Designed miniproteins, single chains, continued (4). Designs and how they scored, part 74

Each design is a single chain, and the fold is of that chain. pLDDT is the mean over its residues in the fold that is shown.

## One batch from the design tools (miniprotein)

Design m14716
Fold by ESMFold2-Fast:
Structure m14716 (fold): chain A 71 residues (1-71)
Amino acid sequence: MSGEEALEKLRELLKKYTSEETAEEVVEAARAGDREKARKLLSEALTPVGSELTEEEADEIVSAAAQAMAA
């Protein structure tokens, strides 16, 4: 998976579980290389919905975020 593919997957997952605005903020921070901001925004976005996510869904989001931030 390329960095851009990882960012697009992360955007789609976050739009599904949070909002388009939240997804864009996380993706923009990750794309800019601001990993601290991206991680903070991701944690804040997932905290209120974490109890509604399955283990598989949560793992998929975390994996996509890790790949996006590694690029």
Scores: mean pLDDT 74

Design m14717
Fold by ESMFold2-Fast:
Structure m14717 (fold): chain A 91 residues (1-91)
Amino acid sequence: ADRLLEEVLRKARELGEALAAGDLEKAAELEEEIIRLLEEARAAGAPEERIKEVLGEASRIAGRGYIASLDPEEAARAEAELAAFLAKREA
């Protein structure tokens, strides 16, 4: 299971880079791969807690790339929304 979860984090970094570049086609492909890997990890007996942790980190990594692809005003708004979302998860 750990190898699948490591691959999810690698794909999340690639997804962030694709989003920052505005490559929505590649971003969609990587998102599908991440979902498939998470399903495979779950089927392989990965604890749901671990899957949630990795999904949270993957979303954080990919979200930063998405924000970088926006114009400055939209980027500021998206950054604030991401920060608020992450703060709620830490509480």
Scores: mean pLDDT 71

Design m14718
Fold by ESMFold2-Fast:
Structure m14718 (fold): chain A 63 residues (1-63)
Amino acid sequence: MVGERVRALRDYTARAPDELSLRAGDELEIVSEPTADGNHVRVRNLATGAVGLVPVGLLEPIA
């Protein structure tokens, strides 16, 4: 859901210019609905302000 806060479950290295690299434990905000295939979502890193696509399976909700 857009505006939802999530955390990166593990390190991830961006494989395309539109993807975002993550460190395990990074706090992110979801800024788009999932892609048409449901496999990616656009997030913003709350510490850096960087925005990019990441696989949804790398994210967990922060309660």
Scores: mean pLDDT 79

Design m14719
Fold by ESMFold2-Fast:
Structure m14719 (fold): chain A 61 residues (1-61)
Amino acid sequence: SIESLKQLTLKVAELLKKEKPSQEDIDALKRMLAESDAVTQQLFLKAISVKKPEVAAKLAA
């Protein structure tokens, strides 16, 4: 949904702004990604992997 996309986009932006995102931030984003469609999940994971590959790996695990 549009609402879910807005929340996901804001969470990704906030997480990427942090030097070291907390495990709670990663877990929250992982849950939001799991609730999204497959195309949205892949797009955000690719974007995150360019900026913070370690975080992307934790989200995909």
Scores: mean pLDDT 78

Design m14720
Fold by ESMFold2-Fast:
Parts: sequence; structure tokens; C-alpha cells
Structure m14720 (fold): chain A 100 residues (1-100)
Amino acid sequence: DPEEELRKRQEEAVKRRREEDVPATVAAYEAAGKLEVAAIVRRIAGIKTPAELEAEMDRLEVSEEERERILSLFNSPDIALREAAKGLLVRHALERFTEE
């Protein structure tokens, strides 16, 4: 099944990102003394359900319009769009805890 093979390749790409890129990003924020941002990046990377995503958006006080956008991406059958939703949450965490 070509669609199932494509899905497996996308899942492997996401796994490699989680095992390599996310730990490196977390370590970089920890080294910079941004421990709160590092903890949030780790939590966002671990999100598996829409309920977990909504709980993190509540903590970050994401606007209603942006919540709808992030949820729409996360509920997509495209795994790349689901990861893009997590990236948008990381951006909101950075804006909330690093802008002053």
C-alpha cells in the first residue's frame, strides 16, 4: 500500500526529529539558562492528543483565533501539519517567556 508506506516514512521522520532535533533544542535552551522554555519545548514535543495540546495552549494563553488554527493543523491527517502545530506552540512559549 503506497499510502501506508508514505505514512511510515513520515512517522520515521517525526521520530528522528524527536530523538535528535528536539533534545538538541532543549539542551540549547538549558545551556542559555532558559529552563522554563526548555521544559515547555519538552512538553510540547510529547503532546499526543488534542486535549494535551489544548491544555498547553491554556497555559500559554494563546488567542482564540490562533487556537483554532493550531487545533486545525493538529487534527490534520498530515503528520507534517501536526508537527507544524507544535512548532507554533513553541513560538508562543518563546514570545510569552522571552519578550521583555
Scores: mean pLDDT 73

Design m14721
Fold by ESMFold2-Fast:
Structure m14721 (fold): chain A 68 residues (1-68)
Amino acid sequence: DKKELEELKEKISELVTNNAEHMTEEQIEEIKKLIDEALERLNNAKTNEEKIAILKELLAKIEAILAK
């Protein structure tokens, strides 16, 4: 579903933006690497279901980093 993909992208963007001022340099670098890896996986994904799974995993990993 294109709408679910767009909502996930917005949620990830909002989470990063809202926490940017409170992030350490290490957290910023770690999140950037995760985003770069997720973008490579998204470029190779053939279905919306695969893309949704990649974005959900990215969101969970970013949330875990920010919780430290």
Scores: mean pLDDT 82

Design m14722
Fold by ESMFold2-Fast:
Structure m14722 (fold): chain A 75 residues (1-75)
Amino acid sequence: TQKIVDELKKKVKEKGSEEDAERAGKYLMETAKDLGDDNMKKIADAAIKLLDAGVDAESVADGVKTAYTHLKQRK
């Protein structure tokens, strides 16, 4: 879990800011705690693909938060 969170934070920081990296990591970790590792890995994989496709770090961090919020509301 922590390794995947750290990998996403590193990629977000390289493309954007420390603030965006911290926000993405926070909501990814909350996903693991509240919704399990499978959901966390799916969100992380999607976020990494978006970063690799050239989506900005701020939008990706917002996307991670949105995905966490939507999944939490359903469970």
Scores: mean pLDDT 80

Design m14723
Fold by ESMFold2-Fast:
Structure m14723 (fold): chain A 69 residues (1-69)
Amino acid sequence: SYRDIFRRYDTDGDGTLTRDEFIAVLQDEFGLSRAEAQAIFDRFDRDGDGTLTQDEFIAALRAAAARAA
């Protein structure tokens, strides 16, 4: 599930993923390019804080899966 992917990359348990961790997820799990991964991150990082919460991450992964299809 998307929650299992989040837990795997959220190694310190902060409840957030950084931009670079998120890009790695999209490249490794969905086969997206770096540019596509960056565009999705920027779309869901509404506060511009450079991190995604679990809920934002799940929404972003749904968007990534739709693009990859």
Scores: mean pLDDT 76

Design m14724
Fold by ESMFold2-Fast:
Structure m14724 (fold): chain A 115 residues (1-115)
Amino acid sequence: SMNEEKAREYLEKAYEYIEKGDYENAEAYAFRALEYTDDEKLKVEAEALVIYAKALRFKAYEEAIKKLEELIKKYPDNASLYYYLGLVYKEMGKEEEAEKYFEKALELDPNFERA
């Protein structure tokens, strides 16, 4: 639907803002994506992106890990959750842990390029 297309566009914009270091706009666009979708997978992806954006903005990495692990318990087959968990570990300088979670994301979705 057009709403699902808008949700995906907003998630892509949110990720672009993360790459630019603009975490406030990244969070805002992720919240906008939530307004346009009832799809549980897209909602979980948007929620993970909000958690990651807040972690980068406030350097609250341990809190982000805890929140992402709680989501993984509910959605263990969601590749995006493992990807964002990997990104948090990478920001902490924990490259081995990051690679483990990126590998897990690819195992769940072999065509996974980006959350």
Scores: mean pLDDT 86

Design m14725
Fold by ESMFold2-Fast:
Structure m14725 (fold): chain A 61 residues (1-61)
Amino acid sequence: SKLEELKKKREELVKKIHETVDAYNAAADAGDVATMEALRAELQKLWKEYQKVLDEIKKLE
């Protein structure tokens, strides 16, 4: 169903967010400011996609 597809997308986005946070923390430990800035931008993008998926799930529930 569409709802099951969206829930799967939500799980995949959560996994990507966790992986990106881990990468950000590693960059922070290394003092790699350029990588931190790039990963912060990626987190903002992933967060927007996550919110969009949540809104679509809410409409179907």
Scores: mean pLDDT 87

Design m14726
Fold by ESMFold2-Fast:
Formats: sequence, structure tokens, C-alpha cells
Structure m14726 (fold): chain A 61 residues (1-61)
Amino acid sequence: MELDELIEEVRKKLKELGADDATIDSVIATVRDHYERTGNLEEAKEIADLIIKTLKKLKER
């Protein structure tokens, strides 16, 4: 399933950023919820990318 591939990629990227399990689970829940509401995998990916970008900036100060 394409959603499972997106979730796996998001989990991997968040782990590389040193995010804790609670943060990873929260982001995955947000991405999954968006897809369940809209059926739009591209929008779900854009939301994931935005969250990852924000967390990366916070880690780098």
C-alpha cells in the first residue's frame, strides 16, 4: 500500500533527526488521519515533508 510506504519513509526520516517515539507516532497519526479524511496521498506527503522540515530546523536551532 502506498500509504504504508509513505509512513515507513516518514518514520525513517524522523529517526534520523533523533525524534522520540511519541513525536514519531504523533506525526504518523497526523499523516494517516489526513489521508483517511481526503484520500489524497500527495497532500499527506506534503504535510509530512512540512513537519519534518520544521523539526529539522528546531534540531539545528
Scores: mean pLDDT 79

Design m14728
Fold by ESMFold2-Fast:
Structure m14728 (fold): chain A 72 residues (1-72)
Amino acid sequence: MLTGNYPVFDLRGETSYGNVKKKLEEILSKYDKPIIIASQSPAVEGAISDVEKKLNKKEGVDYFYVFGDSLI
């Protein structure tokens, strides 16, 4: 089906907890099974974990998370 084209969101340029958290809350509340590319940092990882808990979402089920820095 045409639904769930796994929309990709590149957040590698976002390293602040607040900015990542805001974008993740919007993405995860609006899209089903998005792919999120993010830089590996404590602030980014913290934002992902906190949004996952807040929205009761799970990585690998409700969304996909990859480290874009290692995707070369």
Scores: mean pLDDT 72

Design m14729
Fold by ESMFold2-Fast:
Structure m14729 (fold): chain A 99 residues (1-99)
Amino acid sequence: AAAFAARRATLKANLPEIVEQSRADLQAFRDELVAKLKNPELKEKIQQLVDELIATSEEYLRRKAAAPSEAEWQAAQDEFNKRALKLGNEILKLIDEDE
């Protein structure tokens, strides 16, 4: 309980900075990836998927910051991991199709 409360308080206190850093890192990843692609349709689709990953990351960071219990924090983390893995696999598949 105490350790969870401290983790949540730290996330809440630094939420704007953590969200901004996450967004900046994913935007840089998107821009580098899109610059390397050959197919314009795949560029568009990958850009959309990375933008969805950015939105998803922000959503789950905010859900964790607002989590009423450690169980809800862990559920949010598990949901994020599952959704991020799905989006990542879709991005990788499209990169393979650019050849």
Scores: mean pLDDT 84

Design m14730
Fold by ESMFold2-Fast:
Structure m14730 (fold): chain A 69 residues (1-69)
Amino acid sequence: SLEEERKRLIEEANKYTEEAQKSRDQMELARKLRGKLPKEEADKLIRSYAQQAADAEVKARINRGRAER
């Protein structure tokens, strides 16, 4: 049904919103640990989590938009 599809899209959007926040939290933690990790390792972690957060935010936005149509 359309309501079941809409509910699924909202649940997926919420999941991606949560994943984006977790990735941002990990990115901030990696920034705080930058002085204790090799620079290359810290930079790689920061970039990886930033990309994960951006990707999750895009997916959340797409699913929310689809649910509202």
Scores: mean pLDDT 84

Design m14731
Fold by ESMFold2-Fast:
Structure m14731 (fold): chain A 62 residues (1-62)
Amino acid sequence: MEEIRKKKEAEEYSKKADDEFTKLVNEAAQQGAQLTRAQSEQLALDVMAKRNKLEKEVEEKK
């Protein structure tokens, strides 16, 4: 029973992290509309950096 509860909490936590990440990706995409290939690569690196930051924050909250 506790295992189901913890799994559900972990799923909700993961969904919130995914939603926040998706929001950041969408904001970056809006600012980077019609990029050249080089600019698109830079945007991808920025998105990955933001994702790593969110993952670290999630891990700090445990």
Scores: mean pLDDT 64

Design m14732
Fold by ESMFold2-Fast:
Structure m14732 (fold): chain A 117 residues (1-117)
Amino acid sequence: MNEKLKRLLELARKVDPEGAAALEEAIQRFIDSGDVAGLALTLMTLLARIARTGSKEEFDEAYKIAREFAAQLPPELAAVLNEFIDRLKELRDQGKLTPEELRRLLVEASERIHALA
């Protein structure tokens, strides 16, 4: 198991147990089949939920872990993940993270990842 993903799972279990369970399933799928795209999508969904429901400190920690993990991904996937989390942080810091904006970011990122698969 990737150490960054373990740290993110521990944080997620505290903030979003449902998202943590989804991430555990995505990690297992990645181990069994190499589904890195599904792992990245699940990670982005979890980060979005933490951005909306977590504290500033919890989101900032998740942001740091996600950036460290992105560095281990293929460059094209790393770019999608980094752009997504940077935009989440920007919108959250500005108080503009609405459910509609969040949905648009997730759809856009999902389409970009599927194009890379």
Scores: mean pLDDT 80

Design m14733
Fold by ESMFold2-Fast:
Structure m14733 (fold): chain A 88 residues (1-88)
Amino acid sequence: MEEEELERFEREINAAIAKGSGADLTPEQEAEVERFKKEHPEAYEYALKHAGEIRSGLDYLRLKAEVAKIAGRPELAERYQAEIDAAV
C-alpha cells in the first residue's frame, strides 16, 4: 500500500473512532465515515463499539491497529503495533 493511501486510510479510521466517541464531525470527516462504513462495515462497527473504551494513547493505537486489521490493511496494523511496542 502506498504511503499516501495509508495516511488517507488512517484519517478514515480516526474519523470513525471520533464518531463512535460522540464527537461532532466536519462535513469532510462525515464523508470519510460514510465511505469507511460502506467499504469496511465490519471494521466500522468494531470502531464504534470500542471507541468508548479509549482511556489512553495506547488504547487508541490498539483500537486503530485492530480496525486496520479487520479492514484488510495489515501493513497499517503493523505500523500501529510497532508504535505500541516502542511505547512500552
Scores: mean pLDDT 80

Design m14734
Fold by ESMFold2-Fast:
Structure m14734 (fold): chain A 69 residues (1-69)
Amino acid sequence: TSERIHELMQRGGEVYAGARELEAAGKTEEARRVLDLVRQAEQALRSGDLDTAERLLNEAERLLREAKE
């Protein structure tokens, strides 16, 4: 459980960094959607809902990949 929380927190940080790169590239709407998912994932982590946090981070990572294409 603790290792899973640490992993999800690290993934959230990387997704946040990716969203900032999208903002720098002028993809403001894509960045905003990714940041909203990260915020929701952080709320899920604080509530102990690890499955929801993981699902939200998976979606954010998918949007980051699509936006970089």
Scores: mean pLDDT 85

Design m14735
Fold by ESMFold2-Fast:
Parts: C-alpha cells; structure tokens; sequence
Structure m14735 (fold): chain A 92 residues (1-92)
C-alpha cells in the first residue's frame, strides 16, 4: 500500500542517516527516497506513517532529545525483510 511505502521510506531514511537522526532530516531524506519511487507524501501522511512505526516499536524517540528518532533493532529487521530492491542502497 501507499502507507507501507511511506513507512519503509521513513525506516530507510533513518537507516541511511546512521540509525538515529533529527525528525526534520528524516523527513527530507524520506521525501528524497519516495521521489525515486515516483511518489510524494504530505506532512499528514508522514506523521501518520511515523505514528504507525512508533506504535509497532519499529522506531522510538530519543529519551534525551524528543526531536530525534531512533531506528530500533525490530525496525532494522522489518526494513531488511520488506525493503524494495530500489531502496536497498539505503540500508546502512
């Protein structure tokens, strides 16, 4: 689904940024990744996807800085299992 691709783009973005990054940098990178798939996403779609990833435990907020998001081990495993071939370059 479109939402699954947005979620995978967010996970790939965090992975490519070293597994931990500021939300604004993750958003920019996710939009770059989505553009390679011929897709775009609104701020609302990115927020919905992020909330879904948080609920599933695939990402978490940094306890020291709430503007920073961390890719969990569960999230890294999910990304490797579900990533499309065209996004494999973003697996850090």
Amino acid sequence: SRMELIKLALLAAISSLGGKARSVDIKKKALEILSRLGLSASDDELLEALNSLLEEGLVEYDKEDETTIILTEKGREYLKKNVPEELRDYLG
Scores: mean pLDDT 85

Design m14736
Fold by ESMFold2-Fast:
Structure m14736 (fold): chain A 91 residues (1-91)
Amino acid sequence: MEEIKELLKKGASDEEVLKKMFEINKEKFSEESKKVLEKEKEEADKLVEAGEMTEREAATRVTGRVLRHIGDMIQEEIEKYRKIKEEVEKE
């Protein structure tokens, strides 16, 4: 979020800040989502091989966990942006 803080300090418009935030977060979310998908799939595949879970149940588990992680990442970025905006507006 350093780039967002710098833009806010320079008096950038809300539109410019939002555009930059989306660009940064898109790449980060894509990369993090890939890592979570790979990890969750590996764990789910092991459970299927052990006979503890069906392939359908494994797919549902992986999807649910990836979506939950994406939601968590969105909330973290919203909180970071809010904190930076408050710091810049305070003087």
Scores: mean pLDDT 76

Design m14737
Fold by ESMFold2-Fast:
Structure m14737 (fold): chain A 74 residues (1-74)
Amino acid sequence: MSRAERLRALAEALRELAEELGDERAVKLSTQALEYVDQGKLEEAEELAEQAARRLMTRDLDRTLAVVSAVQRA
């Protein structure tokens, strides 16, 4: 996968987890990351995805790590 494809997959997976956990801020961060991927702003997208992941790790560490690891292996 390209860097953009991997970031898109990560942001989509993080958004789904954020919706399941009811974290509106993490949903917004992951949605903005997807928008920045579409704009080719990969550095900004990566930072927003990392912020969403860190936030979700404080709510459910194991599930968030599983999501991140699955995307990195694909």
Scores: mean pLDDT 84

Design m14738
Fold by ESMFold2-Fast:
Structure m14738 (fold): chain A 68 residues (1-68)
Amino acid sequence: SGSTEAAQLVLDANAAGDTVTLEIEGVGTVTVKGGDAAGATGAALLAIGSEGKRITVESERGTQVFEG
């Protein structure tokens, strides 16, 4: 499942200082600024809780799509 991989990517990108946008099918979009550990944790938990949904993680390094 991609939900755990999406969560890890959000945490890793935030720790690297990148701004991350997380888009979850049927839920919505969350943007986390680099260095916002609390925001990154919330976004990661949202990704894990969205198992079975398509998750798109966009950062300054590129875009990755995870199927649920």
Scores: mean pLDDT 82

Design m14739
Fold by ESMFold2-Fast:
Structure m14739 (fold): chain A 79 residues (1-79)
Amino acid sequence: SEAFELLVKARDYYNKGLEYYRNGDKEKAIEYFKKAMELAEQAIELAKPYEDNPVFKFYRDLAEAIKNRAKKLIEELEK
């Protein structure tokens, strides 16, 4: 599923963003968190036509969690 593949990529970019954040590379952390958000948004859009399907609802919920966490970390780093 393309939605699942995008979800996996979003998670991987989010995890790489966390690695850059821990290493003090704020610019790279923000870059990777923004990529994670974009991929998560694409996964949400692909899952929308199947909102009555529990599997696609699960993908959307996970993508929303990644997007929300990445957004919050970007806001903290841009202080």
Scores: mean pLDDT 86

Design m14740
Fold by ESMFold2-Fast:
Structure m14740 (fold): chain A 68 residues (1-68)
Amino acid sequence: MSETEKEIVEELKKLIDELFAKGVPLEEIARKVSEKFEELAKKYNLSEEQKKKIEQEILRYILDRLDK
């Protein structure tokens, strides 16, 4: 992944960690993470391929947190 993609992934992971630590419901975590990802994707003009790579990393991270 590019340096920008890595920074976006780390920012989203940090947000996920903070929301899980606060006991935010999964539905709200998913909503906030999706909103933040859309903002970042638009801000950095990410390609479809770049968005897919980041989406896969974030989905894997959330699934790992759900212990499934």
Scores: mean pLDDT 80

Design m14741
Fold by ESMFold2-Fast:
Structure m14741 (fold): chain A 101 residues (1-101)
Amino acid sequence: MLNEEQKKFIEELVELAKENTKESREKLEKLAKDAEEVLYGVDGSDEGVRERAEFFAELVKELAKTGSKNVEVFIPALEKLSKDSDEFVKEQAKKALEALK
């Protein structure tokens, strides 16, 4: 489901995370907050929430491979997603959380 632009963006964030810079961490924290805001604004899973959950999970999986501590900023949002009413969203979040172990 992720398009080429989303995949490229994940690759760019992975490179930034490897540097463990303040800018990289702030950018990742913003993405985590944006994910939480989307979840607070919906009564149930829509196509936008599912696409964001998939992108978010893939980003976290790739970041986990770098060993960067910047991935920790996503844990609260992933825990919320893992409790979502949509099974697809839950599975994506749980898979990402498992990658962080």
Scores: mean pLDDT 67

Design m14742
Fold by ESMFold2-Fast:
Structure m14742 (fold): chain A 72 residues (1-72)
Amino acid sequence: MEEAKKLFEEAVELATRADQAIGDGNPKEAARLYREAAEAFEKYVELAPDHPNADIFRRMAEALRRRAEELE
């Protein structure tokens, strides 16, 4: 559970930094950060697949990956 919690915190932090990179006019950096955030959510779901929010986090990872692709 602690490892999953750290992955969730990392994913949120990375997504926040990606949003800041967009505001700073750096879409390539934002794309990289969104991909890293998506990977963190994917790892979270792998560690806690039976968590009540697992499907939500899986969809969030997909949305973040799609967002990164749109920025490139």
Scores: mean pLDDT 81

Design m14745
Fold by ESMFold2-Fast:
Structure m14745 (fold): chain A 76 residues (1-76)
Amino acid sequence: SAAEQMRAEAEALLATARAAGDRAVLEQAAASLEAAAEGAEAAGEEEVAKVAYLALAEVYRELGDEERAEELERRA
């Protein structure tokens, strides 16, 4: 399913960002996941958007932005 594909892509992106240990890579991951979530919402793909927002929340948690992470989890 599209949601399963999004989950796999998000997991790969998160793994890459975590392996790099680089804030710039985490920020790039956040931008990619935000664009994916917004695109899914615009397309009416609610489950795909939810997966992307949950992955985006994980990236913000890695960046140390717990408040933004919690907001994204509530939006998902």
Scores: mean pLDDT 82

Design m14746
Fold by ESMFold2-Fast:
Structure m14746 (fold): chain A 87 residues (1-87)
Amino acid sequence: MEEEKQRLAERLRAAAETFRKLADQVKSLGHPEAAEALREMAEGLEKAADRVMQATSPEEIQQAVDEARKLAVKAASKAHDALMALF
């Protein structure tokens, strides 16, 4: 259980790091509003990782992962829109 929780938390934190890097790139390309949204989602993913580590049941882990997935989808959509605006 702990190994699975650690793996999920690491994946969520890796995603948060990726979104932070995307936020920096998007900001440098002239889209500060989209960059701010990506940073906010990255912080949400980090908090979801903490919730996974604190979860005491498979259902709680599943809910934390589902929440992170929804945040990631929103962040990806905003990043896509920002990138498409460049072309």
Scores: mean pLDDT 75

Design m14747
Fold by ESMFold2-Fast:
Structure m14747 (fold): chain A 57 residues (1-57)
Amino acid sequence: NTERHARSMARTVRDALEALGRGEEAPEVAERVRELALAGDIYGASLLAQEALDAAR
């Protein structure tokens, strides 16, 4: 169920970025995280999500 996991990761990143005032960037970052996770690159998806959230703080 890679698709479900990818959607979950993307939603979590989007919601977190919106909460940090990065709503304009959130859809683009979420889409990239979703694409990486769908490709099976869970590590890359997690790293991208973490880097985006750290940059937003």
Scores: mean pLDDT 81

Design m14748
Fold by ESMFold2-Fast:
Order: C-alpha cells, then sequence, then structure tokens
Structure m14748 (fold): chain A 57 residues (1-57)
C-alpha cells in the first residue's frame, strides 16, 4: 500500500543508480559517492545530477 509517489521515486532512484555506476567507472571516490547520496536526499535528483557532472569532470 506504499504506492504514493513510488513510481516517480523508483524512476529517480534508477537515475541515481545510473549516475553512481557512471561515476564509479569514472573513478569517483567513496566520499564523492556519499556526497551524491546526501545531495539527492536533501536537494533532489536535479541537484544530484549537477553534482555528478562536477565529479565526473
Amino acid sequence: AEVEFSEEEKKERAELLKLVNELQKAGASNDELAELGRVFATEGLEAARKLAEEIKK
């Protein structure tokens, strides 16, 4: 019965996992991956994507 926002949340989590995998392949540190997760939790997926692009460069 926990379907409220679950579809959108699943999509956001899938995008986050894609970003995490991409950053790991790019050589991101554990600290950078932890910060990505924190930003996602506090500021959302868009902010996490921006941080991921900064880490990847």
Scores: mean pLDDT 75

Design m14749
Fold by ESMFold2-Fast:
Structure m14749 (fold): chain A 73 residues (1-73)
Amino acid sequence: DKVTELGRAILGKDLERALALFEELVAAGADPQEIGKRVAKGLRAMGLDEAADALENAKSDEEFRAAIERLLA
């Protein structure tokens, strides 16, 4: 459940942890679009629609990293 940990890192504004967890998920063969969709679902349930939209619209690992950096900077 690294996806759940990634969501918590984003909520906690922990950029280093969020990027590290994303890289672990990608290295394990996870699809960046599926990661984004699952994290976005959790964020949207908490009323964080802008953050959810940014992550859900990322279509590559590079775009997802850029979205995390923009949200947590």
Scores: mean pLDDT 79

Design m14750
Fold by ESMFold2-Fast:
Structure m14750 (fold): chain A 56 residues (1-56)
Amino acid sequence: EKKKKIEEYRKKKEKDEESKKKAEEQLKTSPYGGGGLKSDYQISAKSNEKKEEELK
């Protein structure tokens, strides 16, 4: 029984890591990405992406 909980936790961790990796890979293709000093544009872009995802 404990094993199942550990497995689930591990699965969640792996999925979380995969999601993180994907997000990081996507960040690589973000416009400029440089420094992130002006997150305004990035925040706006993310808002648009969320809208698209909700449409799914």
Scores: mean pLDDT 60

Design m14751
Fold by ESMFold2-Fast:
Structure m14751 (fold): chain A 58 residues (1-58)
Amino acid sequence: GEKEKQEKIEEIERAGVRAVLAGADPARVEELTKKAIKAIEEGDFERAEELLKELEAL
């Protein structure tokens, strides 16, 4: 539902902030964050999880 999408978006945004603070390239973090949020908006939770893992691996 809408609440679950919002919670996942917040999780992705927090992961992006952590990646930048850890020294990741801000442009790459922004690109992965936007792609992951778009996947959530489209209901593609599997793709969003893969993108979140890429973001966390930075």
Scores: mean pLDDT 83

Design m14752
Fold by ESMFold2-Fast:
Structure m14752 (fold): chain A 42 residues (1-42)
Amino acid sequence: EVKEEILKLYKEGKPGFDIAKLYRKHGLSYEEEKEIIEEFLK
């Protein structure tokens, strides 16, 4: 799932450009990106 992939990329310290491409591909907004990160921090 996209959310799990994005969290894994953040965890591994991957380039933000790759993460941004996933957000764009799925039409995710800044708010949705923030929610994904907030779930990671929980």
Scores: mean pLDDT 65

